# Designed miniproteins, single chains, continued (3): the designs that were tried, part 31

Each design is a single chain, and the fold is of that chain. pLDDT is the mean over its residues in the fold that is shown.

## One batch from the design tools (miniprotein)

Design m9054
Fold by ESMFold2-Fast:
Structure m9054 (fold): chain A 68 residues (1-68)
Amino acid sequence: ALSDRAQVTAAVLALSDEELAELTQLHKQGNFEEIYRLIYDSLLKKGYSEETARRMAELVVESLKKNY
């Protein structure tokens, strides 16, 4: 099983350059609801299961809130 840190890293690495730029802008705005949706939708589109995408999106949002 992947650690929480490894899951966050994998989710971020799955993003395109355009999706990473959008994530950065949403983080500056404090828009964590749209960050969750961006990560979740991106992971589903890339073939992750709904269960895995949900967990990874939750971990990314938690990580970003700690650094806000």
Scores: mean pLDDT 82

Design m9055
Fold by ESMFold2-Fast:
Structure m9055 (fold): chain A 79 residues (1-79)
Amino acid sequence: MSIPKEVLEAEVEGSMVLIGLAVLYSHTGDERLREKADELAEAINRLAELTKEGKATEEDIEELRRKVEEARRLYREAL
């Protein structure tokens, strides 16, 4: 099965932001960072499962990208 390049890119970007949130949370204790990390992890897992089933749509990819950008905004604001 060929995994769409856009899915892989979105999952990689999301995972990098997730790591950043987790690291920042370990230093600050800001619960907003943990809550956003949990939300982002759930979105990544959801897209991964849809992709394995061959059901991932462009809308699903866009939803994850939106969650990634929201997480990046929080990360920048918390710095």
Scores: mean pLDDT 82

Design m9056
Fold by ESMFold2-Fast:
Structure m9056 (fold): chain A 84 residues (1-84)
Amino acid sequence: EIEKLYEEIQKLAEEAKTADEEERKEYLEKVREIAKKVGEASGAKTDLEKQTVFSLAYLKKFPVDASKEEIEKEVERLEKEEEE
């Protein structure tokens, strides 16, 4: 179901384009949750692999509208859930 997860990321990315600042945070949080599922579905076992899968998925579906800081924050949030 990796393709369905990618489609969900694309939907959230498109909705984020027209969303207000607070709504954008909600979309980014949903993207983070889907990124974890994509990482697990792709067999990513390490934190680095999960970050790589997330970054590729995010850049592929949200390259123009996502700032580098937004992408980095999502990768950092994904990493913090592993590092505790």
Scores: mean pLDDT 57

Design m9057
Fold by ESMFold2-Fast:
Structure m9057 (fold): chain A 76 residues (1-76)
Amino acid sequence: SGAARSLWGTAINSLVAAEDALRQGDTELARKYYEGAAGSFDVLAQTLRDVGGSEEDIERAEKLKEEAKKKAEELK
């Protein structure tokens, strides 16, 4: 669906922005982008469940959420 695709794009863009911020030495900005990515992946996983998305896509979104949360926590 368009909603799931948009959420995926937003989450991936946030991950890219986080890596760019880390390259620039801005760990606080990177943390905020990782937190944003985690939130977008969380909404994506819920949206996929609501529309009957595949189990594989739901698991992938949840895994990426946890990875983004871990990266944000490591930057505290």
Scores: mean pLDDT 86

Design m9058
Fold by ESMFold2-Fast:
Structure m9058 (fold): chain A 99 residues (1-99)
Amino acid sequence: SEKVKEAIKRIMELLLEAIEELHGPETRERIERNIAGETAPDERDIRALEEALRRIGEERSEELEPEAEILEENPELAAELMKPVVDFLREARAVRAAL
């Protein structure tokens, strides 16, 4: 569904924007590479992503309600398209467990 792709694109864009605002463009680029599977996340990358998610939840949750509804209506496709982010978080948990 096109609307699911647009919803994920909007959420990802705001997440990356929050990372850049909080940690700078170099951190954004590194996390983009982590999500693409090009590099493994370290403790710094995990913290930056967690801080960005908190910021979005605090400042943008109301704005993102329509996107959340679209994802809830299309859970299988949403899970498929969010796989890179899920894979990142899974890798991040493995790194954290090794520390």
Scores: mean pLDDT 76

Design m9059
Fold by ESMFold2-Fast:
Structure m9059 (fold): chain A 69 residues (1-69)
Amino acid sequence: SLEEAYKKAVELLEQGKSPAEIVRTLVEEFGFSPEVAREVLRRLYEEGKINKAQLIGAEIILDKIEKSL
């Protein structure tokens, strides 16, 4: 679920993982959909937990992951 993905993303962010690493981990290791990972990025940005450059960079990585499958 989105709430489970978001909780894992916050934990990874607190561990010092970049937003790009977080979306890779959510999709590749935890099996969340790219759509869910994108929604997690949006929520992190809206809550001020990541900046615009981090959001854009992570979206580029997410698009590459989505195209690899």
Scores: mean pLDDT 86

Design m9060
Fold by ESMFold2-Fast:
Structure m9060 (fold): chain A 78 residues (1-78)
Amino acid sequence: GKGAYEAGRLAGRSGPEKGSQATLASSIQSSRYGEDESGYASTTVSLGSFGEVNEKSAKSAGKKAGEGALSGTQWVTK
Protein backbone atom coordinates (compact mmCIF):
# COMPACT_ATOMS: atom_id res chain seq x y z
CA GLY A 1 0.00 0.00 0.00
CA LYS A 2 0.76 3.67 -0.03
CA GLY A 3 2.16 3.54 3.49
CA ALA A 4 4.94 1.21 2.44
CA TYR A 5 5.78 3.50 -0.47
CA GLU A 6 5.99 6.52 1.82
CA ALA A 7 8.13 4.62 4.33
CA GLY A 8 10.47 3.51 1.58
CA ARG A 9 10.85 7.03 0.24
CA LEU A 10 11.55 8.43 3.69
CA ALA A 11 14.17 5.76 4.38
CA GLY A 12 15.81 6.34 1.02
CA ARG A 13 15.82 10.11 1.39
CA SER A 14 17.03 10.08 5.00
CA GLY A 15 19.80 7.71 4.10
CA PRO A 16 22.34 7.84 1.27
CA GLU A 17 20.48 9.04 -1.80
CA LYS A 18 22.19 8.99 -5.16
CA GLY A 19 20.89 11.16 -8.00
CA SER A 20 20.47 8.67 -10.82
CA GLN A 21 20.02 5.67 -8.54
CA ALA A 22 17.40 7.44 -6.42
CA THR A 23 15.58 8.62 -9.54
CA LEU A 24 15.34 5.09 -10.91
CA ALA A 25 14.32 3.75 -7.51
CA SER A 26 11.53 6.34 -7.29
CA SER A 27 10.39 5.46 -10.80
CA ILE A 28 10.18 1.77 -9.93
CA GLN A 29 8.24 2.47 -6.73
CA SER A 30 5.86 4.86 -8.52
CA SER A 31 5.36 2.34 -11.32
CA ARG A 32 4.44 -0.37 -8.81
CA TYR A 33 1.95 1.81 -6.95
CA GLY A 34 0.83 3.85 -9.95
CA GLU A 35 -2.10 1.71 -11.03
CA ASP A 36 -3.21 4.82 -12.90
CA GLU A 37 -1.33 6.49 -15.75
CA SER A 38 0.40 8.68 -13.15
CA GLY A 39 3.11 6.07 -12.73
CA TYR A 40 3.71 6.09 -16.48
CA ALA A 41 5.53 9.43 -16.28
CA SER A 42 7.98 8.02 -13.72
CA THR A 43 8.61 5.07 -16.02
CA THR A 44 9.61 7.39 -18.85
CA VAL A 45 12.07 9.11 -16.50
CA SER A 46 13.71 5.74 -15.92
CA LEU A 47 14.36 5.62 -19.67
CA GLY A 48 17.00 8.34 -19.35
CA SER A 49 19.23 5.82 -21.12
CA PHE A 50 18.46 3.53 -24.07
CA GLY A 51 16.90 0.91 -21.85
CA GLU A 52 19.63 -1.64 -22.49
CA VAL A 53 22.07 0.51 -20.54
CA ASN A 54 19.27 1.37 -18.11
CA GLU A 55 18.87 -2.34 -17.33
CA LYS A 56 21.95 -2.37 -15.09
CA SER A 57 20.94 0.91 -13.45
CA ALA A 58 17.37 -0.35 -13.05
CA LYS A 59 18.63 -3.45 -11.24
CA SER A 60 20.66 -1.32 -8.85
CA ALA A 61 17.78 1.13 -8.40
CA GLY A 62 15.30 -1.70 -7.92
CA LYS A 63 17.46 -3.16 -5.17
CA LYS A 64 17.73 0.29 -3.58
CA ALA A 65 13.97 0.81 -3.78
CA GLY A 66 13.26 -2.62 -2.31
CA GLU A 67 15.88 -2.20 0.39
CA GLY A 68 14.58 1.26 1.24
CA ALA A 69 10.98 0.05 1.36
CA LEU A 70 11.83 -2.95 3.54
CA SER A 71 14.12 -0.96 5.82
CA GLY A 72 11.64 1.89 5.98
CA THR A 73 8.77 -0.44 6.83
CA GLN A 74 10.74 -2.02 9.67
CA TRP A 75 11.87 1.44 10.78
CA VAL A 76 8.27 2.66 10.89
CA THR A 77 7.09 -0.42 12.81
CA LYS A 78 9.71 0.28 15.45
Scores: mean pLDDT 48

Design m9061
Fold by ESMFold2-Fast:
Structure m9061 (fold): chain A 76 residues (1-76)
Amino acid sequence: MSHIQEAIESLKKAAEYAEKGDTEKAIEHAVNAVRSLHLAGKTQLALRAANRLIPALEKGDAEGVKQAAEETIKEL
């Protein structure tokens, strides 16, 4: 799987686990998504993704995690 495909999958899983209330798995997938974006050479997008995802995850805002993931995927 390419790093871009891994990032997209991980962003979708972060949103899915946040919706389920599984904060630990949501964080793990969000971290993997940011890392995969960086490895794909999308370092500025990785930083923007982190800045969107971290506040939503910190607040337990599942809709915010979903929106952050969707906006990040849209920039790919």
Scores: mean pLDDT 88

Design m9062
Fold by ESMFold2-Fast:
Structure m9062 (fold): chain A 73 residues (1-73)
Amino acid sequence: AMTLTVEQLAHILAAKTAVSGYLIQEKDLLPAIDLAARLSGTTAADFLATAGSWLTTVDAGNGLLTVTTTTPA
């Protein structure tokens, strides 16, 4: 699986693109969400409030999370 940068994940999240099979460093998840919120013209808090319905992360070990997104409603 490809490990995403903050910028790469942020653009995927801002575009509301359905993806699977990617990794992100745990420390980079919240920075990516913050950047995605800014790219979407919203606050990080508002983005996080809805993200749980379409963004799933699972511990992959070694400080990495698997990333799966669905298309938000």
Scores: mean pLDDT 80

Design m9063
Fold by ESMFold2-Fast:
Structure m9063 (fold): chain A 94 residues (1-94)
Amino acid sequence: SELNREIALSLLKAGIDFLEKQLEKSGGKNKQLQLELATEYEDLGKLLEEQGKYEEALPLYEKALELYEKVLGKDDPRVQEVKKKVEELKKKLE
């Protein structure tokens, strides 16, 4: 449903804004907040990708990747999955 997607998009954007502000207040190094923020960026990226909005989705997956790498390390399976998604989106935009 289009309405359900718009509601989900609005809630994810609000959640991202909230988590960015909480992370800033914590000095930017709270690992739990970094993981929650990375997950919200990935979820927003996925919703935009499902709408064919690849140029908008790419920077969100890149932000998620940066945060996941900082918390989980580059060898983590989640990091590898998000990295693959970033490369796939870059190819679609060529």
Scores: mean pLDDT 87

Design m9064
Fold by ESMFold2-Fast:
Structure m9064 (fold): chain A 97 residues (1-97)
Amino acid sequence: SQKEIEKKLEQVLKDTKERLEEIVERVRRGELSEKEAIIELTSAALEASGAIFDIEVEAKRKGEFTEEVKEKIERTSREVNELILEASKEVDKILEE
């Protein structure tokens, strides 16, 4: 259902935010080098993109890929990208200190 798609997109956003917060905290604790942080941030981006793609494929398979669902997917993708950019900036700031 459309509501299940909305919940799945909200879960992707939540999972991405929690993972990015963990990466930033591990950098802050000195547990990740610059290279390791870049790898972890890239992995988080790929996992989020893959999860959103799976939601889109499932919506299309079920005939639920409406313009409203498409707009929600595009909005979630933008929000994920913004979270990754902000986490990357915070990592850079910590490593420059």
Scores: mean pLDDT 89

Design m9065
Fold by ESMFold2-Fast:
Structure m9065 (fold): chain A 66 residues (1-66)
Amino acid sequence: QVVLNPEQQKILDAIREAMEEMLPKERALRAEQEAAGTPPKVRGEQEIELGLELMRKIGEALRKVE
């Protein structure tokens, strides 16, 4: 098993929390896409927007720790 120092663990925990927070949003988006019959091109664009939001949250978490 990977053993990390406390500071590294805090950073990884913050990243995991950000990812877990995004999981319900991703599920909701996919359900909406299926219900609306969203075209693959538009689905890709919406998924990129979620990815950017996740990256922003990770950046905020890292800035908060460091």
Scores: mean pLDDT 76

Design m9066
Fold by ESMFold2-Fast:
Structure m9066 (fold): chain A 80 residues (1-80)
Amino acid sequence: SEILEALDQGIKAAEAGDLETARKYFEQAEELLNSLTTLSEAQRVELAQKFADLGNALSKAGMYEEAARAYQLAAAVLQK
């Protein structure tokens, strides 16, 4: 999944302290999420967990605004 790859790359970048790359992959994942027309229950749970993982990584990197947004998207995915 392209969105899961973007989320994984964003998490790795945030953990490495590469804040610019983390932001780029987060924006890509958010844009990909907006383009998705249908999601299975299993896909929603997996995406929600990955957005939450990204939020945790961004928070640890000091990117509090982006972390808050990632947590919001994790919650929103479960409502799709």
Scores: mean pLDDT 85

Design m9067
Fold by ESMFold2-Fast:
Order: C-alpha cells, then structure tokens, then sequence
Structure m9067 (fold): chain A 69 residues (1-69)
C-alpha cells in the first residue's frame, strides 16, 4: 500500500532536512511535521500519482530549506 512509499519518502525528506545543519532542532521538527502532514494528504491518491506528488514536493522542500538556511 501507500504506507511503504510514504514512510520511504518521509525518511528521504528527513535526511534532506538533516543535511542543513544551520537549522535549529525546533525548526527541523516543525519541517518534519509539515512534511508528514503533506504526505498524509497525498496518501489517498492512487499510488502512481502519490509518487509524482512526492517528487514535486521534494523539489519545493529543497527550495524552502535554502530560504530558511
């Protein structure tokens, strides 16, 4: 099911966030929560659409991380 994909994506996005050591622990936690909430919204989509949306969101998250750093 989508849970495996969501868990993998969350782990990858967490690693991306963790790659920005300039962010505080509190900022990272808030970003983790935001990522989890977005992935939760995508969970109801068909699996192929979920994968596409995750890829697009990952790119947007990377831009946001640069803005926060």
Amino acid sequence: GNDVIVKAALADLKELIDSYPSLSEEEKEKLYQEVEERLKEFRDLPTEELVRKIGEFAKELEKKLKELS
Scores: mean pLDDT 82

Design m9068
Fold by ESMFold2-Fast:
Structure m9068 (fold): chain A 58 residues (1-58)
Amino acid sequence: TPEQAQALVDEANKLAGTALELSDFDNPIRFQVARNRVRGTPHYDEANAKLEAAYQVY
């Protein structure tokens, strides 16, 4: 659901220091761009897991 997806995106942003939005998940290409934004951060694995979970419930 959008509320669950938003909470997971907020957790990913907190871990990665990013400012991603649910609109970044509107299609697979935008989702991949969002994943690439967290890729260079120290908490990549945890942030990426939150983004994957957000994509599944969005």
Scores: mean pLDDT 74

Design m9069
Fold by ESMFold2-Fast:
Parts: sequence; structure tokens; C-alpha cells
Structure m9069 (fold): chain A 80 residues (1-80)
Amino acid sequence: LEKLREKAKEMIESAIKVLQNLKKVSSPEGQAVLDEAIAYLEEVKAKMETLSEQELRKLVRETRRWFAEKYSEALAIEKK
């Protein structure tokens, strides 16, 4: 469980860094989407502290799908 929690937190922290770096080269509209996404990932990271193994595995799966969607949304805004 400890290893799973550490890997999950590392994944979220890496995702936040990716979005922070993307924000540096994004339009104001893109930055707004990325700020919202970063805030959500910070909340997900906080929730991981108290979750059971089953809940943690579910949250990781849901967060991965959500991240892919938000990343695509941010890129679409920059496509202009």
C-alpha cells in the first residue's frame, strides 16, 4: 500500500509539473484551463492520504482519464 500511495503521489506531482510548464507557453484561455486542472490535481493529491487501496486504485484510474481529457482541451485552445 505504501509503495502504491508513493507512486500515485509521484504521478500526480509529475502531472502538475507538466501542466505548469505548459502554462508558461499558453494563451490566457489555456492558462485558465491549466490553473483549474492544477488545482484539481492538488485536491486529488490531498485525498490520497486517507484512501483505502481499492479507493486509491479507482482514483488513479479516474485521474489518468481526466488528465488526458484536460490536456487535450488545453492543446485545442492553443490550436487557434
Scores: mean pLDDT 78

Design m9070
Fold by ESMFold2-Fast:
Structure m9070 (fold): chain A 87 residues (1-87)
Amino acid sequence: SAMEQKRKEALIDEVASILSTLKGLNEKEYEKLRQKVRKMTLSEIEKELEEVTKEALDRFKDDEKTQRAIKILEKRGKELLEEIRKG
């Protein structure tokens, strides 16, 4: 239904927000990423989340507090992708 599609897109947009935060993007870059992520397959989004998380952890390798925050965002992203997969 149209309502189910809107819900799925909202969850995808939340994943795009997590990716944007992990990449350190500004508002303009986030809007471009959001549009791109909406066109991606679930498998492509999962792969992007893994790659972006790895890059973020390497960028903040000497900052344990930021690494902990990155891992929380990764977990949330995976939970959202699982919800999209089930819906």
Scores: mean pLDDT 87

Design m9071
Fold by ESMFold2-Fast:
Structure m9071 (fold): chain A 64 residues (1-64)
Amino acid sequence: SELEKLIKESLELSVDDTPENLAKRQEITEKDLKLVEEIRKKMKSREEQLAFWEEVKAIVDKLK
């Protein structure tokens, strides 16, 4: 999924404090925020929102 790819990229860039990696982290964070906003706009109920956060949590746990 698109979200899984963005989370993966964010985690890979968390290790080095170089200016290039900081710029890439900011870019990925902006993409993540836009994707989250679009998903929220499509959600009609709290159940859909909770399912989304459970999915995000599962992806993060998988990438550890």
Scores: mean pLDDT 66

Design m9072
Fold by ESMFold2-Fast:
Structure m9072 (fold): chain A 95 residues (1-95)
Amino acid sequence: ASSGPVTLKGVIEEDLYLPEVSGDLTLEDNVEIKKRLIIGKLTGGKITVSPTFKGTVAVRDLDVIIEPSGAIFGSLTTSTTYTAEELKAAYVDPT
């Protein structure tokens, strides 16, 4: 099993399905997902979204919220499709 950070780059034309992300997930500058990024389970890390990221993120099991500064916290327990802006707006530091 490979635990560690995952970085997405470039243009992705179709739905991208990640069954499990056990490390940090980074959506870099100018990444475009034409359809959706679908994450089944996020277990070990945080999701960092660049301000220039384009796409919709759907998360099925998420303990953290996407945000571009790399600071993460929150809980999204519903299988709701979120845009980057919706995830940023839902940002909560759980401290």
Scores: mean pLDDT 54

Design m9073
Fold by ESMFold2-Fast:
Structure m9073 (fold): chain A 83 residues (1-83)
Amino acid sequence: SAAEALRRAIELIEKAIEALKKGDAEKAIQYLEEARRVVEPLSPLVAESLEEAIRAAKKGDLEKAIEIAEGTRRFLEQLVESL
């Protein structure tokens, strides 16, 4: 279901944020890429936001990657509550 896919994406984003806070950009990118694939059919806009977080992490801008990922997580949490 859409709700299950959104909850899975939230879980993956939370794991990515934890990895970013620990300085593990490689693991964070893997989680963000998986989250992007999960949300792409539901919200291309959210998938694009996750791609921006991935690009920031690849450039070593972990603070920016965290900010984008946290914002995306909050948006998805509100979306799930509306279902």
Scores: mean pLDDT 89

Design m9074
Fold by ESMFold2-Fast:
Structure m9074 (fold): chain A 72 residues (1-72)
Amino acid sequence: MKEIEEAIEESAKKLLEVEKEKPDDTGAFSEALAPPIRLMLEKRGAKSEDERGDVGAEALKKVYEKYEELKK
């Protein structure tokens, strides 16, 4: 649980940094989002394509929520 929360927070901080320094770098945004998605997929044991999609969407939502919190 805490590992996922930490990865989400680090991803959100990285997104803020990318937006500040490289706002047009889509690859940098993808790289910032990858760690919490991978970790959450691994921890949840997502095996089907649908499960992986749902977990990925959940991870993205949590990163975005943390990103908005940190932006204030």
Scores: mean pLDDT 76

Design m9075
Fold by ESMFold2-Fast:
Structure m9075 (fold): chain A 93 residues (1-93)
Amino acid sequence: DDKLEELARKWIDEMEEEERELLRKFHEEAMELLEKQKSDEFRKLLDEFYEEVEKRMKEKGLPEEKVTQRRAALKRLFEAVLQGKSFEEFVAS
């Protein structure tokens, strides 16, 4: 877990301000939709967020290995949201 936590921290540190805001906004909107039991809207938000992140990674020309690492970190973030965990708790886990 130390290596995955280090990779997640490194990605966050290397992330552009717009990307960090995108993750923060996604977490906020996803938590709100889950609290309001809007499952269909939550799934739509998740799909749109995946497409946006994939598009941005391709536009930046990231190597496949870094893309794979980011996908793994995003999956863990989404699992943390579903469990009601904060973004901070996800990084600490």
Scores: mean pLDDT 68

Design m9076
Fold by ESMFold2-Fast:
Structure m9076 (fold): chain A 74 residues (1-74)
Amino acid sequence: MEKGKEAARKKLEEDPYDLEKAKEAATEELIKAGVPKEEAEKLGEEIARETTVDPAKHPEAVRRAQQKALEEAA
């Protein structure tokens, strides 16, 4: 998981609001570390949310994540 967090943090330095890029970076590092692809996608999303989203500083990222959750529910 450390490699995933590091990759997500690096993407956040480039674009703090880009949850999707952070998720992809975390997922790629998890796969390189030997995590199965499907599990890496789930963990990468969790890492990206925890690393990317500071609700106080990035309310737009939070709102975007909520919007996607609503779209999945439909």
Scores: mean pLDDT 62

Design m9077
Fold by ESMFold2-Fast:
Parts: sequence; C-alpha cells; structure tokens
Structure m9077 (fold): chain A 82 residues (1-82)
Amino acid sequence: AKEYAELAAEHARLAGEGYEKPDGASEYAGGVIGAIGEALEAALRFGKEGGLEAAERAREAGRDTPGGRLAAEGALKAALGA
C-alpha cells in the first residue's frame, strides 16, 4: 500500500531536481507525470485515502522546490479527481 506513496515522493524529488537544471526538462516532466500517476493508481487501488497518502508524501518530498511543489499539486488533483 505504501509503495505508491514512496514512488510519488521519489517522482516529486525528481521533478524538483529537473526544474533547477537548465537541461532538466525531461526529469521535471517525468517527475510530475510520475507523481500524478502514482497518486492516481493508489486512489484507484486503495481508495481516496490511498491516493491522498501518496499526494501527501509527494508534498513532503517536494515542498522545498518549485518543481516538487508542482508535482505534488498534480498528485493531489489526481487523488481528489479519482
């Protein structure tokens, strides 16, 4: 159950790293898409609370970077929309 939350956190970190790099556009995009996908899959498999747990882990991991915050916002919207 927590595996999707850990993956969402990892993707939020990747988004944060990519956002800060001049050539990090693919890392940023992959991180955002990954965080969204993990939160959505968690919500579909474990219900809304599972998706919200994944979104919260993404928020905690990404909170210190603009890219991480954008990935976390996407993850939260995916969890709430599922």
Scores: mean pLDDT 81

Design m9078
Fold by ESMFold2-Fast:
Structure m9078 (fold): chain A 93 residues (1-93)
Amino acid sequence: ALAEELARRAAEEFTRAMAEKYPLTEETREGLFRLVYRTILEAVRHLDDPAKAQQIIDDTAEFLRRAGVPQEFVDLFRQLAQEVIAEVKRALA
């Protein structure tokens, strides 16, 4: 489905961007991919409740920040999540 494909592309873009700057183990890369993918899909499932969708994104962004992910990648995650939500909303209109 569209939401799953967009979330998968966003998660792949995020993990690729991080891997280009930092050496990541396969387990860490897979973990980051799953975290970003699942978070975006969960936010998309709450499209009718924008505050809840934003809270889901904020919770994962805070987790990444506490885990030591640099601010530039926390910002990239937020941007990618918001772009997927906007595109899914546009497709459903």
Scores: mean pLDDT 88

Design m9079
Fold by ESMFold2-Fast:
Structure m9079 (fold): chain A 65 residues (1-65)
Amino acid sequence: PLSDDELVKAVVETARDTGLRIKETNSEERAIEELRRMRGIAVGLMPASVQGRLAEELDRIIEEL
């Protein structure tokens, strides 16, 4: 099984790659919309100990788009 840190890293890397791909192939607006959707789902599925950290990392990625 993955550690909490490895789970956060995997979700953050997936979100970053997905956001950049959508921004390049569609639009920044669509990338932000999709990442906000992913944030709502992914944070709720994570262990309570890392939910805040994952939310902050995903918010940072969205802000950097």
Scores: mean pLDDT 83

Design m9080
Fold by ESMFold2-Fast:
Structure m9080 (fold): chain A 105 residues (1-105)
Amino acid sequence: SIEEILKLEEELKKLAPEARAETDKEKQEEYKKKLVEMIARTLKLLAELLEEKGYPKEYVDFLREAAEKLLNTEDLEEQTRILREVEETVNEYLVEVAEEIEKYK
């Protein structure tokens, strides 16, 4: 649902600055886990939207796989790599979907 994606985007915009300002290691790990879970959920919802719109299966599978990998890894470097790859893929191939979601606002 586009509404669910927009809600998660709004929550991420609020949490990301708070996570960056946190200096306590235990709280940093809590923010990291929460952000990763929210991003993974957003990717899963985006994959469902792409599938409904008839986008190539390779992009749908990529986003679902990225979400699963994010949830199953505790390695910050691996999480950062996955997020960068997702950002690059979305910006290069899926920008039109992001624009459609933005128009829903």
Scores: mean pLDDT 76

Design m9081
Fold by ESMFold2-Fast:
Structure m9081 (fold): chain A 85 residues (1-85)
Amino acid sequence: MEAEISLEAKTPAQANEAALYAAKLAREKMPVSQVIVYDNKVEITLRDSGSEEELRDKAEQIVEEVVKEMGVTQSEPVKVSKLEE
């Protein structure tokens, strides 16, 4: 399964810092498959073999910590999708 985290920062520099912080937090819990930073926006894709609920909970925890620590905003709700192969 994959979870997508979408964040928006005030500046491109803050977006890069938030992306690095979020990726570090995510790697403690699950593999990070992709990190994209464009302008002041951040997208992180997480991959795990667990349940949809477990992956969503872990992704939401990462979002909450990054928003709290970095002062960025969540631009879209966490999206969880099944890998179709």
Scores: mean pLDDT 80

Design m9082
Fold by ESMFold2-Fast:
Structure m9082 (fold): chain A 85 residues (1-85)
Amino acid sequence: MLEEVLRKLDELFHKFGEAIKNKDVETALKILEEVKKLAKEHPKELAEPIKRMIEEAKKLAEHYNLPEVIKALEELEKEIERFLS
């Protein structure tokens, strides 16, 4: 159900935020791959929630100076934008 999928997305972004605060780039990138997989399975339902989370995540990654994570977030955003069309 949609509620379960949204809850799973929230759990993933909570873990992502913790990884960023710890400068754990490897874990952060792994979580973004899980988010991408969810988005492929539920593109219309998750595109807008994921875009909002990416905006917040980019600010956090910029604060911690993690350019590799910022690049991965921008790549994910482009992939999600394709699902909205």
Scores: mean pLDDT 82

Design m9083
Fold by ESMFold2-Fast:
Structure m9083 (fold): chain A 89 residues (1-89)
Amino acid sequence: ETVSVTVKAAQGETATVTVTLSGADAKIEGTAEYRHPKRGPVAVPAVQLTSEEIVTDENGNKVKVKTFSASEVISSADLELTMVGTVTK
């Protein structure tokens, strides 16, 4: 499964994007990024795993839930910060 999350921030604001995924193989595809009007996609490499916990699903199985977060101060224009997560099961 693939999950894409986009948040908008105005110039001078901090944009924080958070993705929560269930699965041991949960990961972020590349980094968080925003699209600059003149420069194209700009990577935000400071993606952090902010929580990792084991929860019991509806079938009684232990499932690992991971939360990833990235934040950036938007310096040039009103921009959208996007992060894409994937999990195979």
Scores: mean pLDDT 74

Design m9084
Fold by ESMFold2-Fast:
Structure m9084 (fold): chain A 60 residues (1-60)
Amino acid sequence: MDRIRKIIEQNTKDMKEDYTKLLDREIERAKKQDEQKAKQLEEQKKNFIEQSDHTIKLLS
């Protein structure tokens, strides 16, 4: 069980990093062109991070 938990934890962390970096780039681009879209992306990032952190804590 510990090995499977470690794999899921690591995969969740990797996905969190990749998706967060992608969202950060999109947010920076949107801030200059579409303030409303930037707010939506920031909310999406917040929700994703909260959910990912919850999953990581459960697996740790």
Scores: mean pLDDT 79

Design m9085
Fold by ESMFold2-Fast:
Structure m9085 (fold): chain A 77 residues (1-77)
Amino acid sequence: AAAEALARLRALVDAAGAALAAGDRESGQTYIEEIRRLAEEVRDDPEVWLLARLAARELTQALAEGKAPGPMRFAPS
């Protein structure tokens, strides 16, 4: 369900952000890869798919720049 996928995406984004903030780039990369896999799994929900793709892009940029990503806001639905 979309709500389940969104909850999973939020958990992965939070985990990736925490890993990157701690300097754990290996764990950060693993969570980013999980977000990319989730995006492929939710292609039938364009809203969650778009959010997952945007989150992966922002986290990948943060990883490349050696910084923590900004907070990502998810609508409660």
Scores: mean pLDDT 76

Design m9086
Fold by ESMFold2-Fast:
Structure m9086 (fold): chain A 66 residues (1-66)
Amino acid sequence: GPAAKSAAAGREMAAAGDATAAASAMWEGLQHYPDSEGLRRGLEAALAGDAAAAERGATQGYKEAS
């Protein structure tokens, strides 16, 4: 679904080290699945510039949204 698609994009951007793009993707995912703890944690990590933690959060969000 849309949340899983956004979480997958967030993982790719975080893996590439693009925390700003990862944050945007995870924010989009949260609009479709606001209860995702993975997407919330990933977004917080991306906003803090922690790409590795953002990738872990986006991976969890993808599993939650799938």
Scores: mean pLDDT 84

Design m9087
Fold by ESMFold2-Fast:
Structure m9087 (fold): chain A 61 residues (1-61)
Amino acid sequence: SAHDRELLEQLIEALEALDPSKVSDEELESMRLLGRMVARSAEDPAAEARLLAIVDRLRAE
């Protein structure tokens, strides 16, 4: 839905703005699981892949 896509875009934008030094691995995993759920609801596999890449990058910091 349009609402789910808007929420997904906002979530991705928020994740891209995150300071990795201020977020725990547990919080990142929670965000990853929530993000996957929202992306699947929005039926946007490209956004799901982008979100997972952002979380993996933050986790590597």
Scores: mean pLDDT 74

Design m9088
Fold by ESMFold2-Fast:
Structure m9088 (fold): chain A 73 residues (1-73)
Amino acid sequence: PSEEELDEEVRLALAQIEMAVASLTGNVKETEETAKRAIERLREWGVSDEVLAQAEKMAKEIIERTKKEVEEK
C-alpha cells in the first residue's frame, strides 16, 4: 500500500475504535452521534470514497448491533 493509503487506513481504524467504544456504553443515540462525527472527520480529511464507504458500513453495523443489544437486555 502507498503511504497515503496507510494513513487513510489508520484514520479509519481510529474511527472504528471510537465507534466501538461508544457502542459499549449501550447508548444508541450517543453511538449514532459518535459515528456521524467520525465519518464527518474522515470526509474533511479527504479520505478515498472506498474508505468512507467502509466507515459508513461499519458505523451502520455497530449501530444496529447496539440497538439489538439494548432491546435484548
Scores: mean pLDDT 77

Design m9089
Fold by ESMFold2-Fast:
Structure m9089 (fold): chain A 84 residues (1-84)
Amino acid sequence: MIKKYKAKDPLGNEYEIEASEEQLKEAVKAVEPLAEEYGKNLPTPVASALAFKELLKKLEELGGKVKVSKKTEEIIKKAEEEVK
């Protein structure tokens, strides 16, 4: 069953997702290795933003739907620009 979840991202911004528990679990599991790599090589704010972006992408690939604030989108863009 697909449910709506309201949560805070690692950047402290609120987001809403429509996904099953299995989709969430699979997305988190898929992103954990990337989050660890980013955390070793990048400053924490940049690593968190990029890991969160990958989590959202994976959720959408699995059939989930995600909506984030403009503030979260801006932070992700800024993190991407820092790493190129």
Scores: mean pLDDT 72

